Designed miniproteins, single chains, continued (2). Designs and how they scored, part 20

Each design is a single chain, and the fold is of that chain. pLDDT is the mean over its residues in the fold that is shown.

## One batch from the design tools (miniprotein)

Design m4698
Fold by ESMFold2-Fast:
Structure m4698 (fold): chain A 56 residues (1-56)
Amino acid sequence: MLSLREKTREVMLEISSETMKYLLALLNGDEESKKKYQEKIDELSKKEEELIKEVK
C-alpha cells in the first residue's frame, strides 16, 4: 500500500521523467512529442498540487 508521501514522490519522479522527454523533444524539433509531454506534465503538476495540499 502506497502512503501519501510515496504517492507524492512517485508523481515528482514522473514529472522529472516527462520533463526530460520534453527537453529531448525540444532539442530534436519534435513538436508532436513536445505537445504530448507538456500535456502530461500539466496533468501531473495538478496531481502534485492536490497531494501537497493534503500534506500541508
Scores: mean pLDDT 78

Design m4699
Fold by ESMFold2-Fast:
Structure m4699 (fold): chain A 82 residues (1-82)
Amino acid sequence: MEELIEEVRRILREALKEAKEVLRTTEDKDTILKAIGIILRVIGLEFELELLLKQGKATRERIEKLKREAEELLREARRLKG
């Protein structure tokens, strides 16, 4: 379980890094808004993970769902970057 939690945190950090890099390199307004949307969703998933841990509700199924959502955000960020 701990390894899975660390994987989710790593993927969220990578998604945030990729989205921030898009913001630093793009001048396209639509791309900027999409990158900001990814950053906000990363923050939301980080809060959801911490809340599940705090409440003792961090089941494998819930963490695996968060991992899938984090992986999708990373894919979205990478698509914006090209």
Scores: mean pLDDT 87

Design m4700
Fold by ESMFold2-Fast:
Structure m4700 (fold): chain A 62 residues (1-62)
Amino acid sequence: ADELVARGLRLMDEADKAESEGKYDEAIKLYTEAAQLFRDAGATNLAAYAEKKRKEVEKKKS
């Protein structure tokens, strides 16, 4: 569980960087992968946060 959370947090950092660089497709992919790791870990609040960030980037891509 702790290892999955740590991996998810690393993907969130990578996704935040991709978003800041305008790499929206990469950011969406990384947030999606982080959300899945958080769900697998039972980290419901972190999974919800990652999904929120993914949706925000999807809006910027439009």
Scores: mean pLDDT 85

Design m4701
Fold by ESMFold2-Fast:
Structure m4701 (fold): chain A 58 residues (1-58)
Amino acid sequence: MERERRGEEIRERARELAEKTREDPSYVEEAERMGYEATGVSLEVGEEVFKVVEEVRK
């Protein structure tokens, strides 16, 4: 299903970007943007991304 597949892509991309941000803080702004987008399809994934952004900013 096209819409469900799109949401899965967003979730996967958000998680991948969060992991990259843990290794390289320069991705933090992109991770934050992706976190907002991911929240639109999955609140849980959005929260995971934002937690990484907060950790990196400490």
Scores: mean pLDDT 76

Design m4702
Fold by ESMFold2-Fast:
Structure m4702 (fold): chain A 81 residues (1-81)
Amino acid sequence: MADERARRLVEEVRRLIARAREALRAGDLETAERLLDEAQRLADEAVALLPQVSEEVAREVLEAEIELALARMELAVLKLA
């Protein structure tokens, strides 16, 4: 069941990233930061499952980590602007 659990975590992470990007577009940097922090916690849980998951699901987890890192970079750039 590790594959199913990791995929559910990835889906939640992607939902949080989408909500964070919506907050970034609205100029609500504080809400975006909170949502990305929650997404990071769930991503960390998914990463902990990497030794137990299939290669396909491991790729999905790593892709979600990249998406999260890009969203965090967007937040950092907007804080400078």
Scores: mean pLDDT 88

Design m4703
Fold by ESMFold2-Fast:
Structure m4703 (fold): chain A 80 residues (1-80)
Amino acid sequence: SAEAERMVAALENAAAYVRSTLSASPREIRLAVGLAEKEVELARELAEKETDPAMKERLERAIRRVEEAIREGRARIEAL
């Protein structure tokens, strides 16, 4: 669906945004992580309702990439 395609793009942008903030202030990293966590929540709801197995797999892969970026962001905050 067009909604699922847009969600995959949003997730990829969220992961990139978190990674782009890793050299920034803790406040900026926390903001990026918070926005990414909200995108993951919405994407999980969409993936649960997705009936196309290929699209569901793409959503789940994109979610995993964002969760990795979130872990990197949280680790960076803890190291500061």
Scores: mean pLDDT 88

Design m4704
Fold by ESMFold2-Fast:
Structure m4704 (fold): chain A 61 residues (1-61)
Amino acid sequence: TIPASSPLAVAIGEEAVNNPGATLREMAQRAAEKLGISPEEAVAAAVRLTGVPADTVVDNA
């Protein structure tokens, strides 16, 4: 579970809601763009926080 207190986690959560069926990589890259963070660092952080491979499709209800 991604901690909600992180700005990156919040941004990833918003992208997950807006893009059902997107990969974790896609969500992290969009979040990075909004926060002005490196996409590479955002993807690495998302994988570390979730334990899910970057190219995994995230199914959000």
Scores: mean pLDDT 72

Design m4705
Fold by ESMFold2-Fast:
Order: sequence, then structure tokens, then C-alpha cells
Structure m4705 (fold): chain A 69 residues (1-69)
Amino acid sequence: MSKEELIKKGEEYEKKGEEALKKGNLEEAIKNYEKAAEYYRKAGDLKKAFESDVKAGVLQLEMAVRKVT
């Protein structure tokens, strides 16, 4: 894929993550943000990759808290 195609895929997965969040599906949101980070990293967009990794990490912590009580 071209760099532009990889960035487009990252943006696509980031939006899917946001849509999953709006539906309350934290597991789906985490998966999509992790995929977004993967594509951004492949494209060399380290800032967007880091931002997507942080979003996934925050949601993973939120899921852990929700499962405890």
C-alpha cells in the first residue's frame, strides 16, 4: 500500500473506534484503535499511532474498572 493508503486505513479504523464508543462497545473500540495505530505506524505517522495507542490503553483501563464493580 502507498503511504497515503495506509493513512486512509488508519483514519478508517479510528472512525470505527469512535463509532463503537458511541454504541458503548469498549471491546470493539479498543480493537479498532489498535488497528488504527498499526496502520499509522506502517505509514510512519508516529504521532497518530501514539494517539491511537493511548485511546486504546485508556479504554482497556476503563473496561478493567467496569468489570471489578
Scores: mean pLDDT 83

Design m4706
Fold by ESMFold2-Fast:
Structure m4706 (fold): chain A 58 residues (1-58)
Amino acid sequence: MTLTKEQLLRLLAEAVGADPGVLDEKTRRAIRNLARSLGLPEQDEPTDELVAAVNAPL
């Protein structure tokens, strides 16, 4: 019912022009930026915490 880790990784890769579904340095940087924007500790992979924060209800 919400974004999976794989879907989040693919979405971020597409957003930064990297290969979808691959944990490239560009994608890892996008993950770190997303985590900071959500008030989370720095992360460079799609953790359960990051996925939960992205899918959090308002």
Scores: mean pLDDT 71

Design m4707
Fold by ESMFold2-Fast:
Structure m4707 (fold): chain A 70 residues (1-70)
Amino acid sequence: SPEELLQRARELLEKAKNLIDQGKVDEAKKYVDEAERIARELAVRGHIDTAQELAKEINELKKKIEEAEK
């Protein structure tokens, strides 16, 4: 279900956030990549608004990853 996919993606992003806080940036990137795959799946299935909301959350975390690499 789209709700289940969204929940899984958010759990992945929470794990990534915790890894960033620990300085484990490369590991965090793997979880972000999995969340992006879920966002694409939601978009392909026609859940465009949900996919866009998730993409916004992913982009905020990507910005944190970029800042952590500096």
Scores: mean pLDDT 84

Design m4708
Fold by ESMFold2-Fast:
Structure m4708 (fold): chain A 95 residues (1-95)
Amino acid sequence: MSPLERALDEAIKILEEMKEKGEITDEQIKRFNEALDRAVELAPPELQERFRKDKEIMTKELEKAKNLSPEEVKRVAEDLISTLRAIRLELQRLA
């Protein structure tokens, strides 16, 4: 498992915690941002800008979702988990 894949797995785990509880906390958003910052740092130069933009979009969606119902929080978390899993699979195919 590469350090980049580990950083993505950490971000996914945090989203799964949000999904299980139907709740998003500031601490979870902070941990998620730190995991994605590591992913950006570890990414190949040509992918760093894409990962930075993905991080900005995902963080904004989580901040908006903090004020939503538990059902809507779970939906947002599931959508983001699917996105990160797709990125992780793409990276494995390129290796």
Scores: mean pLDDT 84

Design m4709
Fold by ESMFold2-Fast:
Structure m4709 (fold): chain A 75 residues (1-75)
Amino acid sequence: MKTEKEKEEFEKEVLEAMVRIVRGVAIVMLDNGEDPEEVLEWTREQLEKLREKGAEEKVVEEALREVEEEAERRR
């Protein structure tokens, strides 16, 4: 059975993976010709939810920055 510590470590790993998935999905959406503004709004909403769940701020900020840079290149 998972201990409290094991649960916390697992949650951190899952949240980091989810941040990377959100970033990846956002890039795919941009590659498919989705509107950059809509992709950025969706990305910010998903990352904010993950941040509230305990995702590391620096990981969230890096992912958002990369999506913003890609969106800017598309305009």
Scores: mean pLDDT 79

Design m4710
Fold by ESMFold2-Fast:
Structure m4710 (fold): chain A 64 residues (1-64)
Amino acid sequence: DGAARVAAQAPRHAEIVKASNKAFEAYKQGKYDEAIKILKEEMKLSDEQIKNFLLGFDYLESLT
């Protein structure tokens, strides 16, 4: 997690939202490799952040 100690700029805010949606759609389709690639390359997440995102996707899938 990036430090939120100072007002952070969000130049990629829209891209982050779009990438998150695409990753979740890929995850729902069972395309885990695609979802991981999106999180890693477009959102530039670490391995730990990717694992947390996948857990979130799994939880959301379980609710629907």
Scores: mean pLDDT 70

Design m4712
Fold by ESMFold2-Fast:
Structure m4712 (fold): chain A 69 residues (1-69)
Amino acid sequence: MGLPTEEEVKRALALMYVGIAKAHKPSEEEMVEMGKWIKEEIPDDKEALEAFKQTAKEMGYEKAVKEIE
């Protein structure tokens, strides 16, 4: 296999962060910054955007939910 694309690496980082977020409990401010990064770097990745939105919503981070919408 060739090296992963930059987009694939960014997607993997976003999904990993979201996957562990409930366990490590980042601040709402950290989640807002991650949401901004996902929207700027992988705006067409609907799976990553939806996973982030759902996790932020379940954590009660309304600012992070609004950032990703």
Scores: mean pLDDT 79

Design m4713
Fold by ESMFold2-Fast:
Structure m4713 (fold): chain A 62 residues (1-62)
Amino acid sequence: SAHEEALKTGKEQLKKQVEEGKGEEAIELARLSEETAKELNSEEGVKIARELLKYAEELASK
């Protein structure tokens, strides 16, 4: 589904940034994604962005 593909793509991008030592940038990217989804009034987009933000924060806390 589009939801599953968006999560998969987002997690892949965030994981690469954290592995490159850009954990703070990964968190900021996820945060910006949530703000963008809110501006677009996309309930599903906000849900996806929040899952990605939590994922980025958990990865960066290592």
Scores: mean pLDDT 78

Design m4714
Fold by ESMFold2-Fast:
Structure m4714 (fold): chain A 56 residues (1-56)
Amino acid sequence: SAAGRAEAVAALVEAGKRLFALGKYEEAARLYQGALALDPDNEEAKANLAEAQAKA
């Protein structure tokens, strides 16, 4: 469902942020890529992915 997809995207973004805070940039980038696979227009995931890739 669309609601289930939105919840999955939010969960992936939040998990990515936690890994990023721990310095696990490659793992964070993978989670943000997962979020973008479900929602390609997610601006937060795009911005966070770019930052995680720059630091990996």
Scores: mean pLDDT 87

Design m4715
Fold by ESMFold2-Fast:
Structure m4715 (fold): chain A 73 residues (1-73)
Amino acid sequence: MLTPEQERLRAAYDQLIAAVKADPRLTPEQQEKAIEALKKAYDEMLRLLEQGASREEVIKAFTKKVSEILDSL
């Protein structure tokens, strides 16, 4: 069972993956790279939550990583 923080992170992740897959401006290679990078960021954020990181720290770190990934496309 996921904590409320983990459920919120999962929902944000699922929405981002869906948005990347649905974006007609992205090439298949750009979609694959974005999905791979987002998955790694999500896994890292889950580990931080499991290690007792605050919700604010995780949200800030995840938002920064997502921005950097999308800006690189």
Scores: mean pLDDT 79

Design m4716
Fold by ESMFold2-Fast:
Structure m4716 (fold): chain A 118 residues (1-118)
Amino acid sequence: YTPPTPEVAFTLIGLAQYYVKKGDYEKAIKYAEEAIRLDPRFEALAYLVIGRAYYKKGDFEKAIEYYQKALELAPNSARAWANLAEVYKKQGKFDEAKKYAEKALEINPDYERAKEIL
């Protein structure tokens, strides 16, 4: 008996998030990519985790790439817009950071992390 694919994919996303928190970004990316391979319905969430791993590594170009991929799949993700805003703020691109933070707040007015961007 093979475990249900959605449950396994969800567990892999949880592991990927855990490894981002622990600073093992290569394992985080590997488990997120495996989650996509098992169940493409987790692709948007997996791209957010991969983007966060690249952001923590200081690879802002890759972080933006994966957050944009997540937004192509889930354009109403306040989390993805806030993550983009955070990367642009770190790059000193304050106009873009403000634009994307405002987009996150349009979707979720109570999103505290977007409010912290200026």
Scores: mean pLDDT 85

Design m4717
Fold by ESMFold2-Fast:
Structure m4717 (fold): chain A 93 residues (1-93)
Amino acid sequence: SAEELLREAEELLRKAEELIKQGKKAKEQGDNAKAKELYQEAIRLAREARRLAREAARIAFEEGDRELMLRAIGLEIRAIGLEIEAELNLKEI
């Protein structure tokens, strides 16, 4: 269901945010290799969350569920933001 896709997307975004935080900490400790791996994984999770949110938005639109569609669009925007943050941090390594 669209609701299940949104729950999965939200969990992936939560994990991506945690990985970015861990990556920043690894970089502060001089572990650039670990920071790189953490940022790359965060990018992967953010992209998957964006895909799931987009699928949920399509289902919600077809079903006429405006609230669910707006939630899905919000998660897609959040996923884009996290992907950009992780990519910018990765570029500095």
Scores: mean pLDDT 91

Design m4718
Fold by ESMFold2-Fast:
Structure m4718 (fold): chain A 64 residues (1-64)
Amino acid sequence: SETEKKIKELIEKRHELSREAYRLVQEDAARHGLRTFSPETRARLEKLREEIEKIDKEIQKLQS
């Protein structure tokens, strides 16, 4: 169904965003050497978190 296809696409997008967040954390750790993220990395991680939350809510609505 169209709903099932859309859910699959959203799950794939969520996985991509999660991988991007992981990459950003690793890059910042390699560059910075501190337990604290750079302001740029924090801002990008916050945006990714918001996008993932929006996707999770959309998946939940489609599954209800």
Scores: mean pLDDT 80

Design m4719
Fold by ESMFold2-Fast:
Structure m4719 (fold): chain A 68 residues (1-68)
Amino acid sequence: SAAARAEADEAVRLAREHRRRTGRAPFRSEEEAAVAKEIADKLRAIGDALDAALAAGDWEAAREAIAD
């Protein structure tokens, strides 16, 4: 976790340094990152619903959680 945070922070630092050197903001990458976050948040919600259904042994509810 700490290593992952360090890697992410270093990647952000390098991206900012490159941006300042070129004077250009990676606009599309920021929008793509926002879309990726939305998809990840939706997948997490589906995973939580699926885990709850499986813990209850309710395969019908599990199928409904996947059918989004």
Scores: mean pLDDT 63

Design m4720
Fold by ESMFold2-Fast:
Structure m4720 (fold): chain A 75 residues (1-75)
Amino acid sequence: SAEELAKKIAQTIRKANEAIVNGDIETAKQYLEELRKLIEEAEKAYKETGDPFLKKMVEGARRVLELLEKKIKEK
């Protein structure tokens, strides 16, 4: 469901950020890969349903992914 995807995305973002803050770059990269896969799942769901909630979720998650990738490059 869209709600379950949103929860997984939020949890993955929290774990990625925690890993970055702790300097665990390898773990952070693994969570960013997981986040990319969840974004792809949300995009597929949006294509199948047209649900505007999924569109906003994809857009928001992509922006966060870009920010987290930037933070890793600064370490």
Scores: mean pLDDT 85

Design m4721
Fold by ESMFold2-Fast:
Structure m4721 (fold): chain A 77 residues (1-77)
Amino acid sequence: MKEEEERRKRIMEESGSSQESVDLARWIASQLEEGLKKTQEDIEKELERAKKDGSFTPEEVKRLENLLKDIKEALKS
């Protein structure tokens, strides 16, 4: 963690990076978070579909439910 922060500072110093580089990194992180939220919705739809048509085994349904739980926890931080 601390080594990564020091590495980022060194890269910024060498590249002449401004506040704009920090803002860009934060924007990328925000885009990843929105992507994760969309993935959550897609998995919820697949689970609902699987429960209706029986295309998934109970074991597969359980795996998707566990994945949904992990995604929801990650989104809440």
Scores: mean pLDDT 68

Design m4722
Fold by ESMFold2-Fast:
Structure m4722 (fold): chain A 66 residues (1-66)
Amino acid sequence: MTYRVTFNGSVEHYTGTVLRLIGDPNVEVKPDGPNTYLVTFKGDKEHAEALLEELKARPDITVEEV
């Protein structure tokens, strides 16, 4: 599944999350704007669901299924 993830506000508040997504070998990340990324989850569904739940719980992050 592919999701559009948008980080609102300052990059300094999101750097750890962005680096975690980029560094995950089971996640494909493609830039779609200055603070927007297309995130594709591969492999483990449990890992993908946990990460999506974490991202959706953040008021400063917008997650949309593509």
Scores: mean pLDDT 75

Design m4723
Fold by ESMFold2-Fast:
Structure m4723 (fold): chain A 81 residues (1-81)
Amino acid sequence: AEELVKKAEEALKKGDFDTALEYARQAIREAIKNPEKAREVLERVLDILTALSEKETDPDRQIEIAVEEIHAATLLAVERS
């Protein structure tokens, strides 16, 4: 999960938003499988998704980013409820 977050951050820095979003999605899926490490991964994923949302101009991709932001934020909110 940590490696996927780093790859997403690297893709974002290179302006490869499709690759960054895909690695962010993979990091969310891996975080769900390993809840003890999930919080830090999900917080970093949410930061990446927020940055992607600010840079993205395609409305279809903006919707995809917003869905993943809601997913990551929800997982963070309920993880230790």
Scores: mean pLDDT 77

Design m4724
Fold by ESMFold2-Fast:
Structure m4724 (fold): chain A 70 residues (1-70)
Amino acid sequence: SDEEIEELKKSAIEVYNSQIPESEEEAKKEVEKLIDEWAEKAKTASKEEQKELTDEMNKKIEEIFEEMRK
């Protein structure tokens, strides 16, 4: 449901923001953008498509975290 997706979005943003330093403003914005785009797409997607969207989002977020560590 849209409510469940909104809860997952809020939870994900809170978790990732807690892991990203305050000085990494660009990384925070990119992660939030990816989560927002995921939520918008997930609301109109099937359960199978939602899994694929979540996997893609997680991969892109992981790439941002790897770049921050360099």
Scores: mean pLDDT 82

Design m4725
Fold by ESMFold2-Fast:
Structure m4725 (fold): chain A 70 residues (1-70)
Amino acid sequence: IDEDFLKELVDELGAETVKRLLEEQIEMLKKAAEEGKLPEETAKKLIELLQQEIDIINKIEEERKRKEEE
């Protein structure tokens, strides 16, 4: 997932919704690793990427809310 794509999703769905979807993906990856469907190391790397995307969304959210409000 690219920053531009995340920004577009936040614009369309709202930051809370996009973060919730990313959190759901993280939970799914954790369960898949726990069930042995995915290597734990692979799941950790994917989860780290999703956490980074959430951080980007938090930054975009602050910028967009201020611009939209004004």
Scores: mean pLDDT 76

Design m4726
Fold by ESMFold2-Fast:
Structure m4726 (fold): chain A 75 residues (1-75)
Amino acid sequence: AAAADAMAEAVRKALLESGVPQETADRIAELFRKALEAGGPEAAIEATRQWVKNLYGEEVAEKVEKAARDALAAA
């Protein structure tokens, strides 16, 4: 629970810092949390990276992946 909350918040913050609108960042973080519940951290990070890459490009996707992995490592 604590790790999942930290990862979802890290994804949300990385999106906001990259200029993604708050509503979209909140929605992607929610989808990331659901992906965590369904397939665990690696599957959630992969799915979210693909979504972000398609919408905002590779650089934003890399920042989001790094933020999620850093949060997982800190938990």
Scores: mean pLDDT 83

Design m4727
Fold by ESMFold2-Fast:
Structure m4727 (fold): chain A 71 residues (1-71)
Amino acid sequence: EIDKVVEEAAKALEEAGLPVLAADLRAAVQSGEMSPVEALEKAREAAERLGNEEAARVLDEARKQVEKILE
């Protein structure tokens, strides 16, 4: 379930101290402006720029899980 994977990733971002990134991720997926995979990749790049490697790993794993669901 894609929505659950995205929500779990957003909560992990909030726990990592990145609530704005979490809100941006939720908004991007809910608006349909980009695919969930693209939204998660964009969030991972943002987490990497902020130096939060743990958040970046969580987002990469979430992206892989969404790819499996879309198959």
Scores: mean pLDDT 81

Design m4728
Fold by ESMFold2-Fast:
Structure m4728 (fold): chain A 58 residues (1-58)
Amino acid sequence: SGLEEIVKLAKEGKFKEAVELAKQMLDEGADLSEIVNALSLGGVPGKYIQEVLDYSKK
């Protein structure tokens, strides 16, 4: 699951890579709430989560 990869990247401190994967998953029709939950579980700072939320509104 791409959600597991988001958590893994985030735990490795790869926040930009986690955000880019999240954006790709949104483009593929993944659920925004599941993506945000995965980013939060991985410890991604709020500014990066906000970038994904802003992208979802485009």
Scores: mean pLDDT 86

Design m4729
Fold by ESMFold2-Fast:
Structure m4729 (fold): chain A 95 residues (1-95)
Amino acid sequence: AAVLAAGAAAIAGGAAGAAGGTGEAAAAGGALGGAAGNAVARAARALGDRAGALAAGLVGGSAAVAGAARGVAGDAAGAGAAAASAGVNGALAGL
């Protein structure tokens, strides 16, 4: 569930970013999109690290393990979607 929610949010953000970068003549738009995508990806990684640390702290419960797995998977999906959106923006600006 967390993976799908994070993925959907990232896709929506990516679509908005792509729309903003659709000025294919504006190379600067792609550069800004790439920078934003990289920032999001880094933030997603930091959140993943924190989720892992929280899960380790909660290791006494099977529910906590399941929650940690969902959190890590969600952060990974979000990071992938952010990278993809950055790529799209860069490609559009490069045209």
Scores: mean pLDDT 55

Design m4730
Fold by ESMFold2-Fast:
Structure m4730 (fold): chain A 84 residues (1-84)
Amino acid sequence: MKEKIIEALEKVAEEEATHNPARAKDYQKLIEEVKNSTEEQAKIIAEVVRALEYIHAAISKMVGDDEEAAREERHAKLIDEALK
């Protein structure tokens, strides 16, 4: 499962690199954290990040940034799929 989490976070980081370079760097740090974590710690990190992405998507929709919201929801879904 840890490998799937890393792959999902890498895809998120790659997509964010063109839209939000600061967030992409934060994801790169999270990927290193996951690589150094146990399987259980990696799952917890992924669950927290997934929850934060859903919260970000809800906020983006509230302020009318539908493109940002769609991207954030896509990130949450990528992480969700990795946790299965």
Scores: mean pLDDT 83

Design m4731
Fold by ESMFold2-Fast:
Structure m4731 (fold): chain A 75 residues (1-75)
Amino acid sequence: SLEEKLKEAEKLVDEIEELVKQGKYDEAQRLIDEASRLLHEAQVEALKKKDEEALKRVAELQQRLDEIKAQIEAA
């Protein structure tokens, strides 16, 4: 379900942030790829359902993921 995808994406973003804090950038990058895929799937479903709250949640998680990616690239 859309809710399950959003919960899983949130868990992945939280785990990625923890890995980055530990300097485990290769492991973080692998999970970033998975989180990006999951967020894209959630965005497509939210758009089809016209679920504005879900779209906002996807945008917030995508923004956090983009900030993490920028931190890894700067390291």
Scores: mean pLDDT 85

Design m4732
Fold by ESMFold2-Fast:
Structure m4732 (fold): chain A 55 residues (1-55)
Amino acid sequence: SHLEDARRNIEAARAAPTAAARAAASYEGVKMAQLAGDEELVAEARELLDEGLAG
């Protein structure tokens, strides 16, 4: 499900060994969270994406 995919990608982003890996996982997390309609997960994934893009 999109909700489960969002959670997995957010978890992968949190555990990511590099900024690039964190950005990639969090970007997928944002997309899946949007499709799931979970605004809190969208916000969480966007925060992780911002961290990944900042380095």
Scores: mean pLDDT 85

Design m4733
Fold by ESMFold2-Fast:
Structure m4733 (fold): chain A 60 residues (1-60)
Amino acid sequence: DEKEKLHQELLKAIGEVLRAIGDIIDAELAGDQAAIEAARRELERAMARLREVAARLDSL
């Protein structure tokens, strides 16, 4: 079931975005510039994945 799999991937992608935001907040509070940069890169990848999954779901 393609729609069911994409729905699960969408929820996972949303969870990855939320985790990346949390990592950014933690790094900002710690003042760790390297961790901030790593977390921002994580967020960009998570957002790209979310957009991809959402677009695939919209096409079904």
Scores: mean pLDDT 85

Design m4734
Fold by ESMFold2-Fast:
Structure m4734 (fold): chain A 112 residues (1-112)
Amino acid sequence: VALSDEEIEEIRKRAEEEMAGKRGLSPEELERVERVLLELAEQMNNKKLKEAIRRAVEEARRNRLSLREFVEKLAELLKEYYPENFPDWSEQDLYDFVLMVLGLMAVAEKEA
């Protein structure tokens, strides 16, 4: 499934809003985030990434984390599992990951 230029622009706008905002993810949004990231981790055959995603999702559900805060928690957990090989995430790295998550969610919605 290919996203249109208009859909890509809307995803970029949404990523900027999520990076600047602190609105908590709804239960439905969190379920979609978990699904698309677990599918990605399965494709990568990465068990530690799956464990990090599940832990980050539980934290987000408990504390009503925003998408940005969820990604920050996931990055923290990944550094715990890969301390020697996990780079410190910049603001750009966080943005790129948020953009990826939103893109994966948009593609999954079109394939439904």
Scores: mean pLDDT 78

Design m4735
Fold by ESMFold2-Fast:
Structure m4735 (fold): chain A 63 residues (1-63)
Amino acid sequence: DEEKKKRIEQLKKEIKELKELIEELKQEYEEETDERKRAVLYSAIGILEAAISFLEEEIERLK
C-alpha cells in the first residue's frame, strides 16, 4: 500500500525532528540555573519523549 508507506516515512521524519528538538531542550536544561525553569524544561522533554513513543507505536501498527 503506497499510502501506508508514505505515512510511515512521514512519521519517521516527525520522530527525527522531535529527537532534534529534545537535544536542543536538553542543552537548555543543562545551561539553566533557575529551578522552576529547569522543571518546565524537564516536563517538556518528557512530553516530547512520550510523543516519540506514540509515533513509533503508530509505525508498528502500520506495518
Scores: mean pLDDT 86

